# Designed miniproteins, single chains, continued (5): the designs that were tried, part 73

Each design is a single chain, and the fold is of that chain. pLDDT is the mean over its residues in the fold that is shown.

## One batch from the design tools (miniprotein)

Design m18687
Fold by ESMFold2-Fast:
Structure m18687 (fold): chain A 81 residues (1-81)
Amino acid sequence: SSLRERLARLLAEAEARATDLELQVLLAMAQLALAVGEVVGDPRFAAELVLRLLEEALSIATDEELRRLLEEAIELARELL
């Protein structure tokens, strides 16, 4: 799978695990940014926005498994830069 496809799967898994509305919104925004980046042909700009949203989500997240998923997603987003 591509880095983008792997990141998209991690974001979906993180959103499914998130119970806090703020986290759900941040993760939904990250998923939308990733999808828009693909459509408009600016994957690097999308990756920068996704990274910022994921870092904010990680600052809020208290669940250990969710934090692990967010850290993996951050690593993949950095690889897309």
Scores: mean pLDDT 85

Design m18688
Fold by ESMFold2-Fast:
Structure m18688 (fold): chain A 63 residues (1-63)
Amino acid sequence: MSLREQGQLYLVKGMNAFQEGKYEEAAKYFEQAAELARQAGDTGLADVAEKKAKEARKKYLEQ
């Protein structure tokens, strides 16, 4: 599995956690997705994952 494919997998895991209201877990998955995307040189995936991590952190802190 490529770094980009792993990043996409963690993005999906983060989305599933977010939909379940597990915002802390979602943020961790999105942060991992962003790191893998950066290592793969996929700036678009990294930007999406970083934005979603920020949203999940905000939701966790505002619960």
Scores: mean pLDDT 84

Design m18689
Fold by ESMFold2-Fast:
Structure m18689 (fold): chain A 63 residues (1-63)
Amino acid sequence: GVSAAEAAVKANPDSATAWYGLGLAYAAAGDYEKAVEYFEKAVELSPDNEDIKKALKEAKEKL
């Protein structure tokens, strides 16, 4: 859930995987604006990760 994903980001704020997980949690909750925000942070930390970039693009399509 979102609370667990937020805790993961707080524990590891430099982890692209943690931010990606938070983006997925918000997307699952239907909050695509926040999902985009957190996926963008994940892309900043891991710009060569195509899965995260794809998730960001798909979340933006929902706006």
Scores: mean pLDDT 83

Design m18690
Fold by ESMFold2-Fast:
Structure m18690 (fold): chain A 89 residues (1-89)
Amino acid sequence: EVAELRARFRETAARLLEAARAGDVERALELAREAAELAARLAALGDPELPSLTTATAIALVGAALELEDEEAAEAVIEAAREIVRASE
């Protein structure tokens, strides 16, 4: 099941990044909660790829936030990145 959860995390992270780039804060926060839940499940299963996956996702989200003109949207995306990293702990 680890491989399925890992695939779901990657898929959710990709959709999250698309929502973040579009400035769709509501959708981004919803997807961030899903990604955090998947990260927590993967952490419980001891997935060795999880630290690299969550770090790559966080870096991509921060990059997306830097391109946003809306300061509140940028802050929400950065907080979403932090939540995903915290959940993987």
Scores: mean pLDDT 83

Design m18691
Fold by ESMFold2-Fast:
Structure m18691 (fold): chain A 71 residues (1-71)
Amino acid sequence: LEQVLRDALAKAGLSQQDLAERVGLSPATVTKILRLLAEGLSQAEIAERLGISQSTVSRLLNTIEEAIAKT
């Protein structure tokens, strides 16, 4: 359990720039999306506030979910 969490957190922490590159966003935008998600905003609300497409927000979330689910 701790190893899986550490690997997921290390991957997220070390690869926030890589996540940004994969979805075509800046690292700062990725950080803003994650913060707004933690605040409970919907994908549509986040997209509107940041001036990006909802599809881009969805792809970022899917990328994170896949990274966690696949280890």
Scores: mean pLDDT 68

Design m18692
Fold by ESMFold2-Fast:
Structure m18692 (fold): chain A 60 residues (1-60)
Amino acid sequence: SDALQGYKALLDGDYKKAVEYLTKALEQNPDNRGTQRLLAQAYEKLGDFEKAAEYRKKSE
C-alpha cells in the first residue's frame, strides 16, 4: 500500500519519496492519524516545519 511504501521510504531516509507515498495514502484515507504523523515526520526531516506542524496537529 502507499502507506507502507511511504513508511519504508521514511526508514530509508528518502523523505521526498515518503511525502509522495504518504500524501497518496492520505488522499484515500484523509483522517488516518498514523499516516498524518508519518507525513509530519517526513516534512520535519525535509525542513518544512510549517507543514510538519500542520500534519502533527491533525494527528493529535
Scores: mean pLDDT 85

Design m18693
Fold by ESMFold2-Fast:
Structure m18693 (fold): chain A 97 residues (1-97)
Amino acid sequence: IEEAKELLKEAKELVVKAIEATENLEAQVSATLALVAIDLALKALEKGDIEAALEGVEIAKKAAEKALEATENEEAKELLREAIEKLEKARELLEEE
């Protein structure tokens, strides 16, 4: 659980940097949705709600994937790919619980 929280916090920081790097509005909106979903997943983990946290991680991953598809900025793409990898690792750790 603690390792999953750390990965979600790292993914959040990467998504924030991606929003700052891209000028594409669709990418910014999708990345912002990912950010909100990560915050909700973290809040669910604080309450011990692993099912809600897993749902939040899946929503965040799909939103980050949409942001990655929409942006043409190479820095934002790399940041979003790293965020998606961290979200997938967090999901795997939470599924072990």
Scores: mean pLDDT 85

Design m18694
Fold by ESMFold2-Fast:
Structure m18694 (fold): chain A 55 residues (1-55)
Amino acid sequence: MREEAERVARTTVETALRAGATEEQAIKWAVSELEKLGISREEAERIAREVVEEL
């Protein structure tokens, strides 16, 4: 689950940033995708922010 969540977050963030979204918008989009996987908003936001910081 965590590995898949990180992969989904990374792909979503990279796609959003390449499309011209801000980091904040990319995080919100990634959180939405992670919530669809059953991850809580708090945990999803943490994962998305961590992915953005690594880029």
Scores: mean pLDDT 80

Design m18696
Fold by ESMFold2-Fast:
Structure m18696 (fold): chain A 65 residues (1-65)
Amino acid sequence: MEEELERDILVAFVEIIGGIALSTKDLEGGRALLDRFIASAPEEYQDELRRVAEEVLRWVEEKLA
């Protein structure tokens, strides 16, 4: 359950950053912040976080269009 909790927390942070990007209408800033966040995360989660980030950023882009 420890690995699941850590993963859930990291995913929640990606979602929070996406929400900030949407509210500020700053997709570029949101992407840059997500790139920095994922780069600082444990290597074992980086691929999963990148996938979630792409889904979140796509959703933000669609909402801002």
Scores: mean pLDDT 81

Design m18697
Fold by ESMFold2-Fast:
Order: structure tokens, then C-alpha cells, then sequence
Structure m18697 (fold): chain A 69 residues (1-69)
């Protein structure tokens, strides 16, 4: 189960990197066209990224607990 948890963390890290690239692209689109639609897309992607980073921290904390005892 520790190995499963480490693999899950790696998958989330990959998703975070992909979302960061998408977020940077969306930021440029918003700067060129600050429409409500582009603002919503940017905000949605930002929230998704925050959610994944939060999930990663929870999993890392759980992994640390399992490794200690």
C-alpha cells in the first residue's frame, strides 16, 4: 500500500505539471481577451490545480505517517 500511495502521488504530480502549462496558456488568452468566458476557464483551471496540490499534500502526510509506524 505504501508503493501504491507513492505511485498515486507521482500521478498527481504529473497532472499538476500538465495543469500548470494549461493555466499559463489560459492566462495569456485572458490577457489578450479578458472576457467572462476566459475568466471562468482560468478560474476553473486554477481551482482544479489548487485541489490537486492540496490532495498531494494530504497523500504525502499520510505516506510519512505510514513510513514512521
Amino acid sequence: EIAELEEEIKKIEKEIEELKEELERLKKEYEEDPSTENAARLAGTSLRLIGLEFQKEILKEKLEELKKE
Scores: mean pLDDT 81

Design m18698
Fold by ESMFold2-Fast:
Structure m18698 (fold): chain A 75 residues (1-75)
Amino acid sequence: SKLLNELLEAIKNKDKEKALKLLDELLKEADEKEKEKLEEIRKLIEEGKYEEARKKVIELSVERGVELLKEVVLG
């Protein structure tokens, strides 16, 4: 997704303000399960743990890909 890719770039650049704004946009559109993960990512960014935050965003992207594959195969 565009927002996840932009978030990954902001984290890579250690742009805390941009990363937090992008997380706010993602949180507005997220379901309850995804909101919990986005809040964990927010906390890591606030603490300056950019590498750990990056890993969590990648995990979220993979989970979204797996859900899409299940829909295509089983739906």
Scores: mean pLDDT 78

Design m18699
Fold by ESMFold2-Fast:
Structure m18699 (fold): chain A 77 residues (1-77)
Amino acid sequence: MSAEQLAERFERAVELARRELEEARKRGDEVSAELLELLLRAYEEALRLARAGDTEGALAVARRAYEEVRRRAEAAA
């Protein structure tokens, strides 16, 4: 996957995460909002790295964020 293709995917991920965060906040879902804020921050960092041509760094940031969100979601359940 090229850096441009990866950046496009993270741009879509950022938009989706922003929409889901807005909906979680409207519902007063504090747990989902916290997890979505973590994902959004990670996607924004991954997008920045992908735009800089660092595809490995972008994927590493996204992977770490998915593991952190999974861990927190399991702990909150």
Scores: mean pLDDT 82

Design m18700
Fold by ESMFold2-Fast:
Structure m18700 (fold): chain A 100 residues (1-100)
Amino acid sequence: MEGLISNVEAAIEVYREVLEKLRRGEALSEGDLEKLRAAGEALARAAEELGMKEKAEEIRRLTREAVRAAEAGDLEAAAEAVERLIELGEEVLEELKKKK
């Protein structure tokens, strides 16, 4: 559980950093996009470990939407997807802490 908690906390931190860049109208670098993909996989795996398969699928879908929107220059759509990922990350983190 502790390793999963740390991974989810790291994913949420990546989302917050990326969201701040998007809100400033900054285009995401390839490094930012790779961090988003990695954070999405880490969060989805944590949700799967909790038996939240539907939530894991939503996380993967939103991660793909955020990356595609950012690559297309639709920073507003990318920001909306990242905001939802933060909400899902906080929900997953809360459930992990309850099982600790």
Scores: mean pLDDT 86

Design m18701
Fold by ESMFold2-Fast:
Structure m18701 (fold): chain A 64 residues (1-64)
Amino acid sequence: PRLEARAPGGEAAARSAAGQLTRDYPDVKATAEGDRVIVEAKTPQAAERARRDLERGGFEVREV
């Protein structure tokens, strides 16, 4: 599963979130591109965890 999230806090918030997701979840690959975070998860459960963390942080998340 793949997610895209937009950071209301811009590039710094996106980079911080991508780094934290990659550190916390070995089954998630998160990359910051400008104010966006691209998440590639190995399982639907991993995607749901990443989505929950991003939404809690105020990110606008969509599945792609």
Scores: mean pLDDT 82

Design m18703
Fold by ESMFold2-Fast:
Structure m18703 (fold): chain A 69 residues (1-69)
Amino acid sequence: TEEAQKYNKEGEELFKLNKLEEAIEKYRKAIELDPRYEEAWLNLAKVYERLEKFEEAEEVLKKMEEVKK
């Protein structure tokens, strides 16, 4: 949806500002509105990797694949 894309974009801007926790919140809102929004899932995993939360990043990617089936 257009609103999901807006949240994804806001998350990208926050990620550039290194506001990682706020970026996670925006990406999760995008996914909540559009669970098939692959870019938002990939961006969320990228934030967890930046935080060195590798298990959480793997879980996010696994959930993305389950939704895409």
Scores: mean pLDDT 85

Design m18704
Fold by ESMFold2-Fast:
Structure m18704 (fold): chain A 74 residues (1-74)
Amino acid sequence: SEAEELLKKAEEENSAELYYEAGLLYLKAGDVEKALEAFEKAARLGNKEAAERLALLLLEQGKEEKAQEYLRLS
């Protein structure tokens, strides 16, 4: 899929922006688990928008402590 191809490119280039874009495509496809993985990698690489989206998704899952860690990065 487009999301899988973009994720592979993100892994090869270690690109925060490409991980973030892959996460958005996974969300659009309804794959929340893969979106969370992609956003976590993007956030760790400094993408603040990915950190914010990850935090909001974690809050929806009731993972408040983990969400707060990523909110500090956004």
Scores: mean pLDDT 84

Design m18705
Fold by ESMFold2-Fast:
Structure m18705 (fold): chain A 60 residues (1-60)
Amino acid sequence: MHTLTVTFDDAALAEKVAKELEAEDPSLKVKVEGNTVTLTSDESVEKLIGYTLRIIGEGL
């Protein structure tokens, strides 16, 4: 398993990103705590980073 943690400046943005990530891949375990989003999956770290950057880059 791999884990990626991302901290945002805004808790509402963190929750929005977490929900979009859950919708992108159902096998991805997403946890949100305040302004911090934690992703846990058997996918590579590069793929997890790619998911996060793609969602932010698409207008978040």
Scores: mean pLDDT 74

Design m18706
Fold by ESMFold2-Fast:
Formats: C-alpha cells, structure tokens, sequence
Structure m18706 (fold): chain A 98 residues (1-98)
C-alpha cells in the first residue's frame, strides 16, 4: 500500500478523533518512506504520529507499546539520515565491499 494512501487514511482518522489508529497509520507511512530513502516525508509522518500519540486516550500499557514503536522508528530514521548525509561512511562501505 502506498505511503500517500496511508497518510490520507491517518489524516481522516485524526479528523474523526481516532488518534490511536491515526498514529499507527502515520508510523506505517513513515516506515515505507524510510525504506524508499524519502527522509523528509518520513520525518513529517513520524512527527504526525507523535502528535496523534499525545492526543490519544490509550491505556498506559497501549501507550507504552505505541511509544516504543515511535522511538524505534525515530532511531531508524536518524541512523538512515546520518548514513545518507555522510559521504565518508558511504566511501568506507565501497572500500570494504568493492
């Protein structure tokens, strides 16, 4: 499913006050954009997931699980952006795998 479709679905759920469902769709969209190297779009979707999480009326256990997923994906995004923006790291990988 396209990340644009996931984002649209999340926006509609957020307008309906279904913040927990919206956060999950924003996270899925962000994950797909990370896989595609579209880091600006992934960061925007992740920020929307955080906003939806903060507005969600979830149990403490469900909030902990969602927060864990948000943090994990955020770390993946930071690592992917850092690697992509550092030519020296890419050149080091070329030397090892050339």
Amino acid sequence: MSPEELLKKANELEKQGKFDEAARYYLEAARVWIERGEFDKAREALNKAIDAYEKSDLSPEEKRRLATEIVALGLELIAAEYLASNPRLQQADERVRA
Scores: mean pLDDT 80

Design m18707
Fold by ESMFold2-Fast:
Structure m18707 (fold): chain A 81 residues (1-81)
Amino acid sequence: APSRAEVRAELARAVARLTELLTRAAALGAASLEDVQAATAALQRAQDAVEGDASTAELLAVLREVEALIARLEAAIAAGL
């Protein structure tokens, strides 16, 4: 199983990627309101988990949520280009 530090590092990278993709999707008009709301909520949960005393299991759950949104926004941007 990954260490808590490894999961935190992966989550930090995923948060940076999701933020970049959300900005690009918004600029292109490719993001739906649902995707923007979901991404904003996931970014807030990720911040709360990283700043709080979140367990490795909690960090992994947030990471999976962020990764799913990354995939959705990447698909939306690709379809919009």
Scores: mean pLDDT 84

Design m18708
Fold by ESMFold2-Fast:
Parts: C-alpha cells; structure tokens; sequence
Structure m18708 (fold): chain A 67 residues (1-67)
C-alpha cells in the first residue's frame, strides 16, 4: 500500500516534470515543481485524502502556468 502510493506519486511527478519542460520551464524549476508535488502526493495518497491530492495537482499546474 505505501509502496503503491510512492509509485503513483513518482509516476505523476515524472509526467508533470515532462509537461513543465515541454512548456519551456527551466530544468531546475521543473525538478523543483516535480519534487514538491511528490512530497505532497505521497502522504495524501497514503491517507486517502483526495482533496489534498487535488490541491497538490492544482498548485503544480498553477506554478507551470505562471512561468
């Protein structure tokens, strides 16, 4: 269960990182956005807190759009 949450979070963060890079975000900033998203997604997924998952995804998307 915990390993599953980490796997999902890592896959999601990797996809968001690629989307950020494809949108012209600098590599260091894309890495930072992905790392922060991973850190937020893991505890939210482990707790089954879908509101927290949605909030983390929304914040990552807004950071990419602001750049």
Amino acid sequence: AEEEAERIARATATMVRKAALDSGVPQEEADRIAEELYRRLVPALKAGDWDAVDAAMQEAAERIRAL
Scores: mean pLDDT 82

Design m18709
Fold by ESMFold2-Fast:
Structure m18709 (fold): chain A 55 residues (1-55)
Amino acid sequence: SMDDLLDGVTESIRMFLQQGKHDVADLLLRNMEKFLSPEAQEELRKRYEELVKQS
């Protein structure tokens, strides 16, 4: 489902940010947005901002 995809992408981004690979995390975000609905894109962006604040 879209929610499962969104959760999987979020966890991958979290992992890369924890490794200090911010460029890789940003690239993953940009590439995966094209596979998401507008609502899921907005949610992923909000999750990304929160994860960056935690790193």
Scores: mean pLDDT 83

Design m18710
Fold by ESMFold2-Fast:
Structure m18710 (fold): chain A 68 residues (1-68)
Amino acid sequence: SALDELLRQYRLALAESLAKQLAEKYGASSYTVEQVDDTTLVATFVADGKTYRLTVDFATRTYTLTEL
């Protein structure tokens, strides 16, 4: 439905904003965001030679940042 698509776009926008803020905080020059499923988005960025993965889970309303 149109509402489901709007919610999908809002979730993507929220994940993008969070990824941007964390990437900038850690000093990364770029980041990528990928939607894994309807409620989960994953972002990756490299800062100071370290790779970080951000997992945003809208089903549990949590996010996790992991150094790879």
Scores: mean pLDDT 82

Design m18711
Fold by ESMFold2-Fast:
Structure m18711 (fold): chain A 78 residues (1-78)
Amino acid sequence: SEVSLEEFEAFLKEQLPKAEEYLKKHFDEEEQKLAKEYIETIIEGHKAKLAGDEETAEKLKEKAKELIEKIDKLREEK
């Protein structure tokens, strides 16, 4: 079965602080900014899917893809 919106929000409340700590330890300031935007985009995309808003979910999926490409380019340029 699919995860409910309430269960997903409870999971995020527990996991987001751990993800933020990981980013602070392993990513530089610019990479952290993009990674946070990516995480936020993925979260909103999942919430849209759970709410049945497939159009918003698809747009957020494309935005997440663009953010990953930006992170990859930043890492290649060093």
Scores: mean pLDDT 76

Design m18712
Fold by ESMFold2-Fast:
Structure m18712 (fold): chain A 92 residues (1-92)
Amino acid sequence: SRAGADFAKSAIDTAYSNGASVELEARGDELRLVLSGLPVTAMVALALQGIGLELDGVPVEVEIRGDTLTLVIRGLSPAEIEAVLAHYESLR
C-alpha cells in the first residue's frame, strides 16, 4: 500500500536524522526494517504511528526490544518495494 511504503520511507528518514542504523530486508510483498540506536522518544513515536496504521487496516507489525525497533510492512507492490529500496540506498 502507498501508506505502508510512505511509512517505511518516513521510518528510514527518522532513523538517519537521529544517527541510528537501519537494516532493510525485502521478501515478496514484505519489507522488514530493523532500526537500532533511536532515541526512546523517536522509537515510541514510530511504534505508535505503526500501530495506528495497523488499526486503520494497513498491515504493519511493530516490535520493540531494548534499543531496537523492528517494523514489518506487508501488502506492498513491486513498484512500492523498489521505491523504498531506492530511498534506502540514496541515504546509505
Scores: mean pLDDT 86

Design m18713
Fold by ESMFold2-Fast:
Structure m18713 (fold): chain A 62 residues (1-62)
Amino acid sequence: SNLEEKKKEYEEKIKKNPTDVSAWNNLGIVLRQMGKLDEAKEYFQKAVSLDPTYGGSVGNLL
């Protein structure tokens, strides 16, 4: 599915730059769309931990 391709794309971005807040957040959104809510929450929390000002994502589930 397109979601599996997007997941792989963002995982590759994180591998190359582990502080890419946008990539962590976008991977969380993809996981949420796949129904993996617990995993999505962990990725959103990672994004917020890297940049506390990034906490406005609708996918955060906090």
Scores: mean pLDDT 78

Design m18714
Fold by ESMFold2-Fast:
Structure m18714 (fold): chain A 86 residues (1-86)
Amino acid sequence: MKAREGVELGRRGRELGLEGVRLGAEAGDIAAVAAGAGGALAGIGGEIAGELGLRGDEAMAERGLEEGRAGLAAGEAGLAAARAAL
């Protein structure tokens, strides 16, 4: 479960971070674009670690869950910053 949850959370963080990049660019706010990009990258990290966990690396499964959660939080924060800039 941990590996799959990490992939799912990381993917969601990536999607929210990318939406933050899009909206931040629309608002002309470089800080919001940077925050969204950071969330997207963190989400990607969770996805990669989670995928390695699904292939049998239990340590990567745990890392994927931790990084997926961090990526989701960062993606949400980046999107919120971009929305506030609009």
Scores: mean pLDDT 82

Design m18715
Fold by ESMFold2-Fast:
Structure m18715 (fold): chain A 85 residues (1-85)
Amino acid sequence: SVDDLRAEFLALLRAAGASERQLALVEAMFDEMKKNFSDEVVSYALTLAIDTLKANADLPTEERLNAAMSKAFLAVYLAKTEEEA
């Protein structure tokens, strides 16, 4: 489920050294995405974010977080563009 994927992503971010404030902001951002996008799109974005975070385990915490979130945002915008085409 979306909530299970979100919980996994937040747990990985915490393990990577993300602050409680950063975790709260990420959670709020995905809550906002759920209002504007389907569960399928949000699940896809979370899956890409998790995969990106795992692939970049050698990078500093902030760079890993930024890479994961950038991929998540790109995924939702590409899905929206394909639906509009």
Scores: mean pLDDT 80

Design m18716
Fold by ESMFold2-Fast:
Structure m18716 (fold): chain A 85 residues (1-85)
Amino acid sequence: MSPEEKARKLIEEARKLLEKAHQALENGDFDTARKYLDEAIKKLKEADEYLKQLENPSPELVRELTVLYTAAGILKAAADFLESL
């Protein structure tokens, strides 16, 4: 696979993990949510490394990566806040 195809696959895997993290948070399962968040962030970092190998990375993929990083940060902040209650 090209670096772009590897990045796309990692971004999709991260998206699915963030969906699982969100569901875990809704159920009050903070440990499971953090596990999925950590796995998602790891995949997003790997995707970013593949995009950096490209001379002209897809603006669409860069945008998707940024959106998912932002979502992961929000979910992590939400997990920390809700557990403090």
Scores: mean pLDDT 85

Design m18717
Fold by ESMFold2-Fast:
Structure m18717 (fold): chain A 70 residues (1-70)
Amino acid sequence: AEEERLYRTVLELLKKMTKEQRDVLIRSAISLAERLDPELAERLKKAYENGDLEGVARVIVELARLQREA
């Protein structure tokens, strides 16, 4: 329930952001993912290249979890 709420919140935020805001966020998220989990960085890159905002939101939620565990 809590994870699904976070996922939906992130997805809704991404949909409401401008292209400039999304590009900045995604570049920062990729840099973070490359340091925490290279496989997650690849998933994020592919989701963004495909315009898959749902995939992008899922990776961002996973990155937030990893950052809390570190």
Scores: mean pLDDT 80

Design m18718
Fold by ESMFold2-Fast:
Structure m18718 (fold): chain A 83 residues (1-83)
Amino acid sequence: TEALTREALELARRAAELARRYLEAERRGDREEAERYREELRELEERIRRIVAELEARGALDAVREVHEHVGRLAQEVARELA
């Protein structure tokens, strides 16, 4: 399960970077760029959900917890940068 866990964590990091870019584009009023980042974010979220479902199906509860905790930390970091 190490490969799936690593992939999910990498996708989560990429999603955090895109979330920052999306918010910057919205702040600038660049609707076209913001929509592009929003679409990429949706795709990454779907891929992460698919990996988490696979880890759950394999009974890898520790890996699922690790992914959820990492995603939560990254989301908190992005939210804090907006405050």
Scores: mean pLDDT 82

Design m18719
Fold by ESMFold2-Fast:
Structure m18719 (fold): chain A 65 residues (1-65)
Amino acid sequence: SKVSSLSAAMVLGAEIVNLGGEEVVFEGKTIRITLRELSPEMEELLRALEAAAKEAGYTVEVRLL
């Protein structure tokens, strides 16, 4: 469901921060992610988050420092 997909995106956002992501911000219908490095593990989390976000009707913006 849309609610379950949003919950999944939130959990994945927390995992991105835990893995060393600088910031994950939910603003309106946009999820903004700031990263210093894009490791294979980070790429996998990002793909999963993008899929969950799309299902929930959110857009994802990624910024690499």
Scores: mean pLDDT 83

Design m18720
Fold by ESMFold2-Fast:
Parts: C-alpha cells; sequence; structure tokens
Structure m18720 (fold): chain A 60 residues (1-60)
C-alpha cells in the first residue's frame, strides 16, 4: 500500500483536491483532515503519484 499526505494552505483547497481525486481515482481512499488530504492505495506507485498530483493541481 502507498499513503501520501498532501498539505494545502486552506481547508477549501484541500476539499477541492480531495473531490478531484475521488472523481478521477475512485480506487484511491481519500481522507480530509483540516487542510490535509490523505491518499491511500493498494495500486501502483504511479497511480499513487497521479492521485497526489491531481490533488495538488486542483487545490491551486
Amino acid sequence: SYTFTVEFESEEAAKKGAEAVKKLYPDVKVEVEGNKVILTTDGSLHRAIGAALTAIGEGL
């Protein structure tokens, strides 16, 4: 399993990032804790990185 934590400057940015991951990567477990998004997957490292980058891009 791979777990990535993405930290944003605001809770709103974190929520936007989390929603994008849920839409594009439905196999990835997404948890939001304040301004942090925790992504967990049993898939490939490539899949995990893709999900994390999607969260970052949408949170901007």
Scores: mean pLDDT 79

Design m18721
Fold by ESMFold2-Fast:
Structure m18721 (fold): chain A 60 residues (1-60)
Amino acid sequence: ARLRVVVPEEAEEGIIELVEKMGGRAVRTPDGLLVEVPEQYADTLIANVEGVGGRAERIA
């Protein structure tokens, strides 16, 4: 799954670490984080992003 993720600055490193532990990849862009994770982890990632006051959008 591919997602665009926007989180508070203090939470960004934690979300990147979580994505890497899921076997995914995160890239910083001007619009936030562009992340790719296995589909089975997408909903867990979205819940963690929302839990830190962020927002996640599925893009592919």
Scores: mean pLDDT 81

Design m18722
Fold by ESMFold2-Fast:
Structure m18722 (fold): chain A 84 residues (1-84)
Amino acid sequence: VEEARRAGDAERAKALAEEAARKALEAAREGDLEAAREAAREAARAVEEYARLGLGFPEEEARRLAERALETLVTHAEALAKEA
């Protein structure tokens, strides 16, 4: 059923978002801003998918949430990398 399939895809997207966010912050702590930004983009993409599939957000609203998550992660990563 579509409901069960969507729940599975949402769980996958959530796990990917958490993993990518962790990698972004780890790369930032090492001073690798390029890797941190790349991982932050991956996290944002996973957040968009999770918002659509898990939270039921419309595509436009899920995209806005992902943009905000990307901005937050990049800002935090840049602050961490500056101290490295």
Scores: mean pLDDT 77

Design m18723
Fold by ESMFold2-Fast:
Structure m18723 (fold): chain A 64 residues (1-64)
Amino acid sequence: MTVAQKLRQLYASFGLDWPDDLQPADTDVLDGAVVDAVKDFQRTFGFPVDGIAGPETQKALNRI
């Protein structure tokens, strides 16, 4: 499952709309839209905005 798909599922779980300006790509490529989606998640939930979908981001997603 891609980072973009997981973020989309998380947004739906909170009753938030997935931003239409973000590419809803069914890909594992960490480029452009996926980085933007990670940064949007970090900004929305108050984490440092670095665009890295690493263990810290995964831990935050699992906490929610």
Scores: mean pLDDT 60

Design m18724
Fold by ESMFold2-Fast:
Structure m18724 (fold): chain A 84 residues (1-84)
Amino acid sequence: HMEKKEEFLKNATPKQKALLLETDAAIYYMEAAVLKLQLERDVKEGKITPEEVKRIQTEINELERKADELLAESRKLMAEYEKQ
């Protein structure tokens, strides 16, 4: 649950926070990759409308954007932590 993750992040060490952010980023990248494979298959099989393709592509882009943000935040936290 998102609330449990927020509570954990508030009480975690910088290293633990960075690791959790990296883990969340990896999950979003995996979800995006699965959707890409499913979309490619559905398009090839003619089982999907252009409107649905656009919707799924938007979802993929949003997942990858969120993953990139989380990964950037994790890297920034680790860089700041290692200098302390």
Scores: mean pLDDT 81

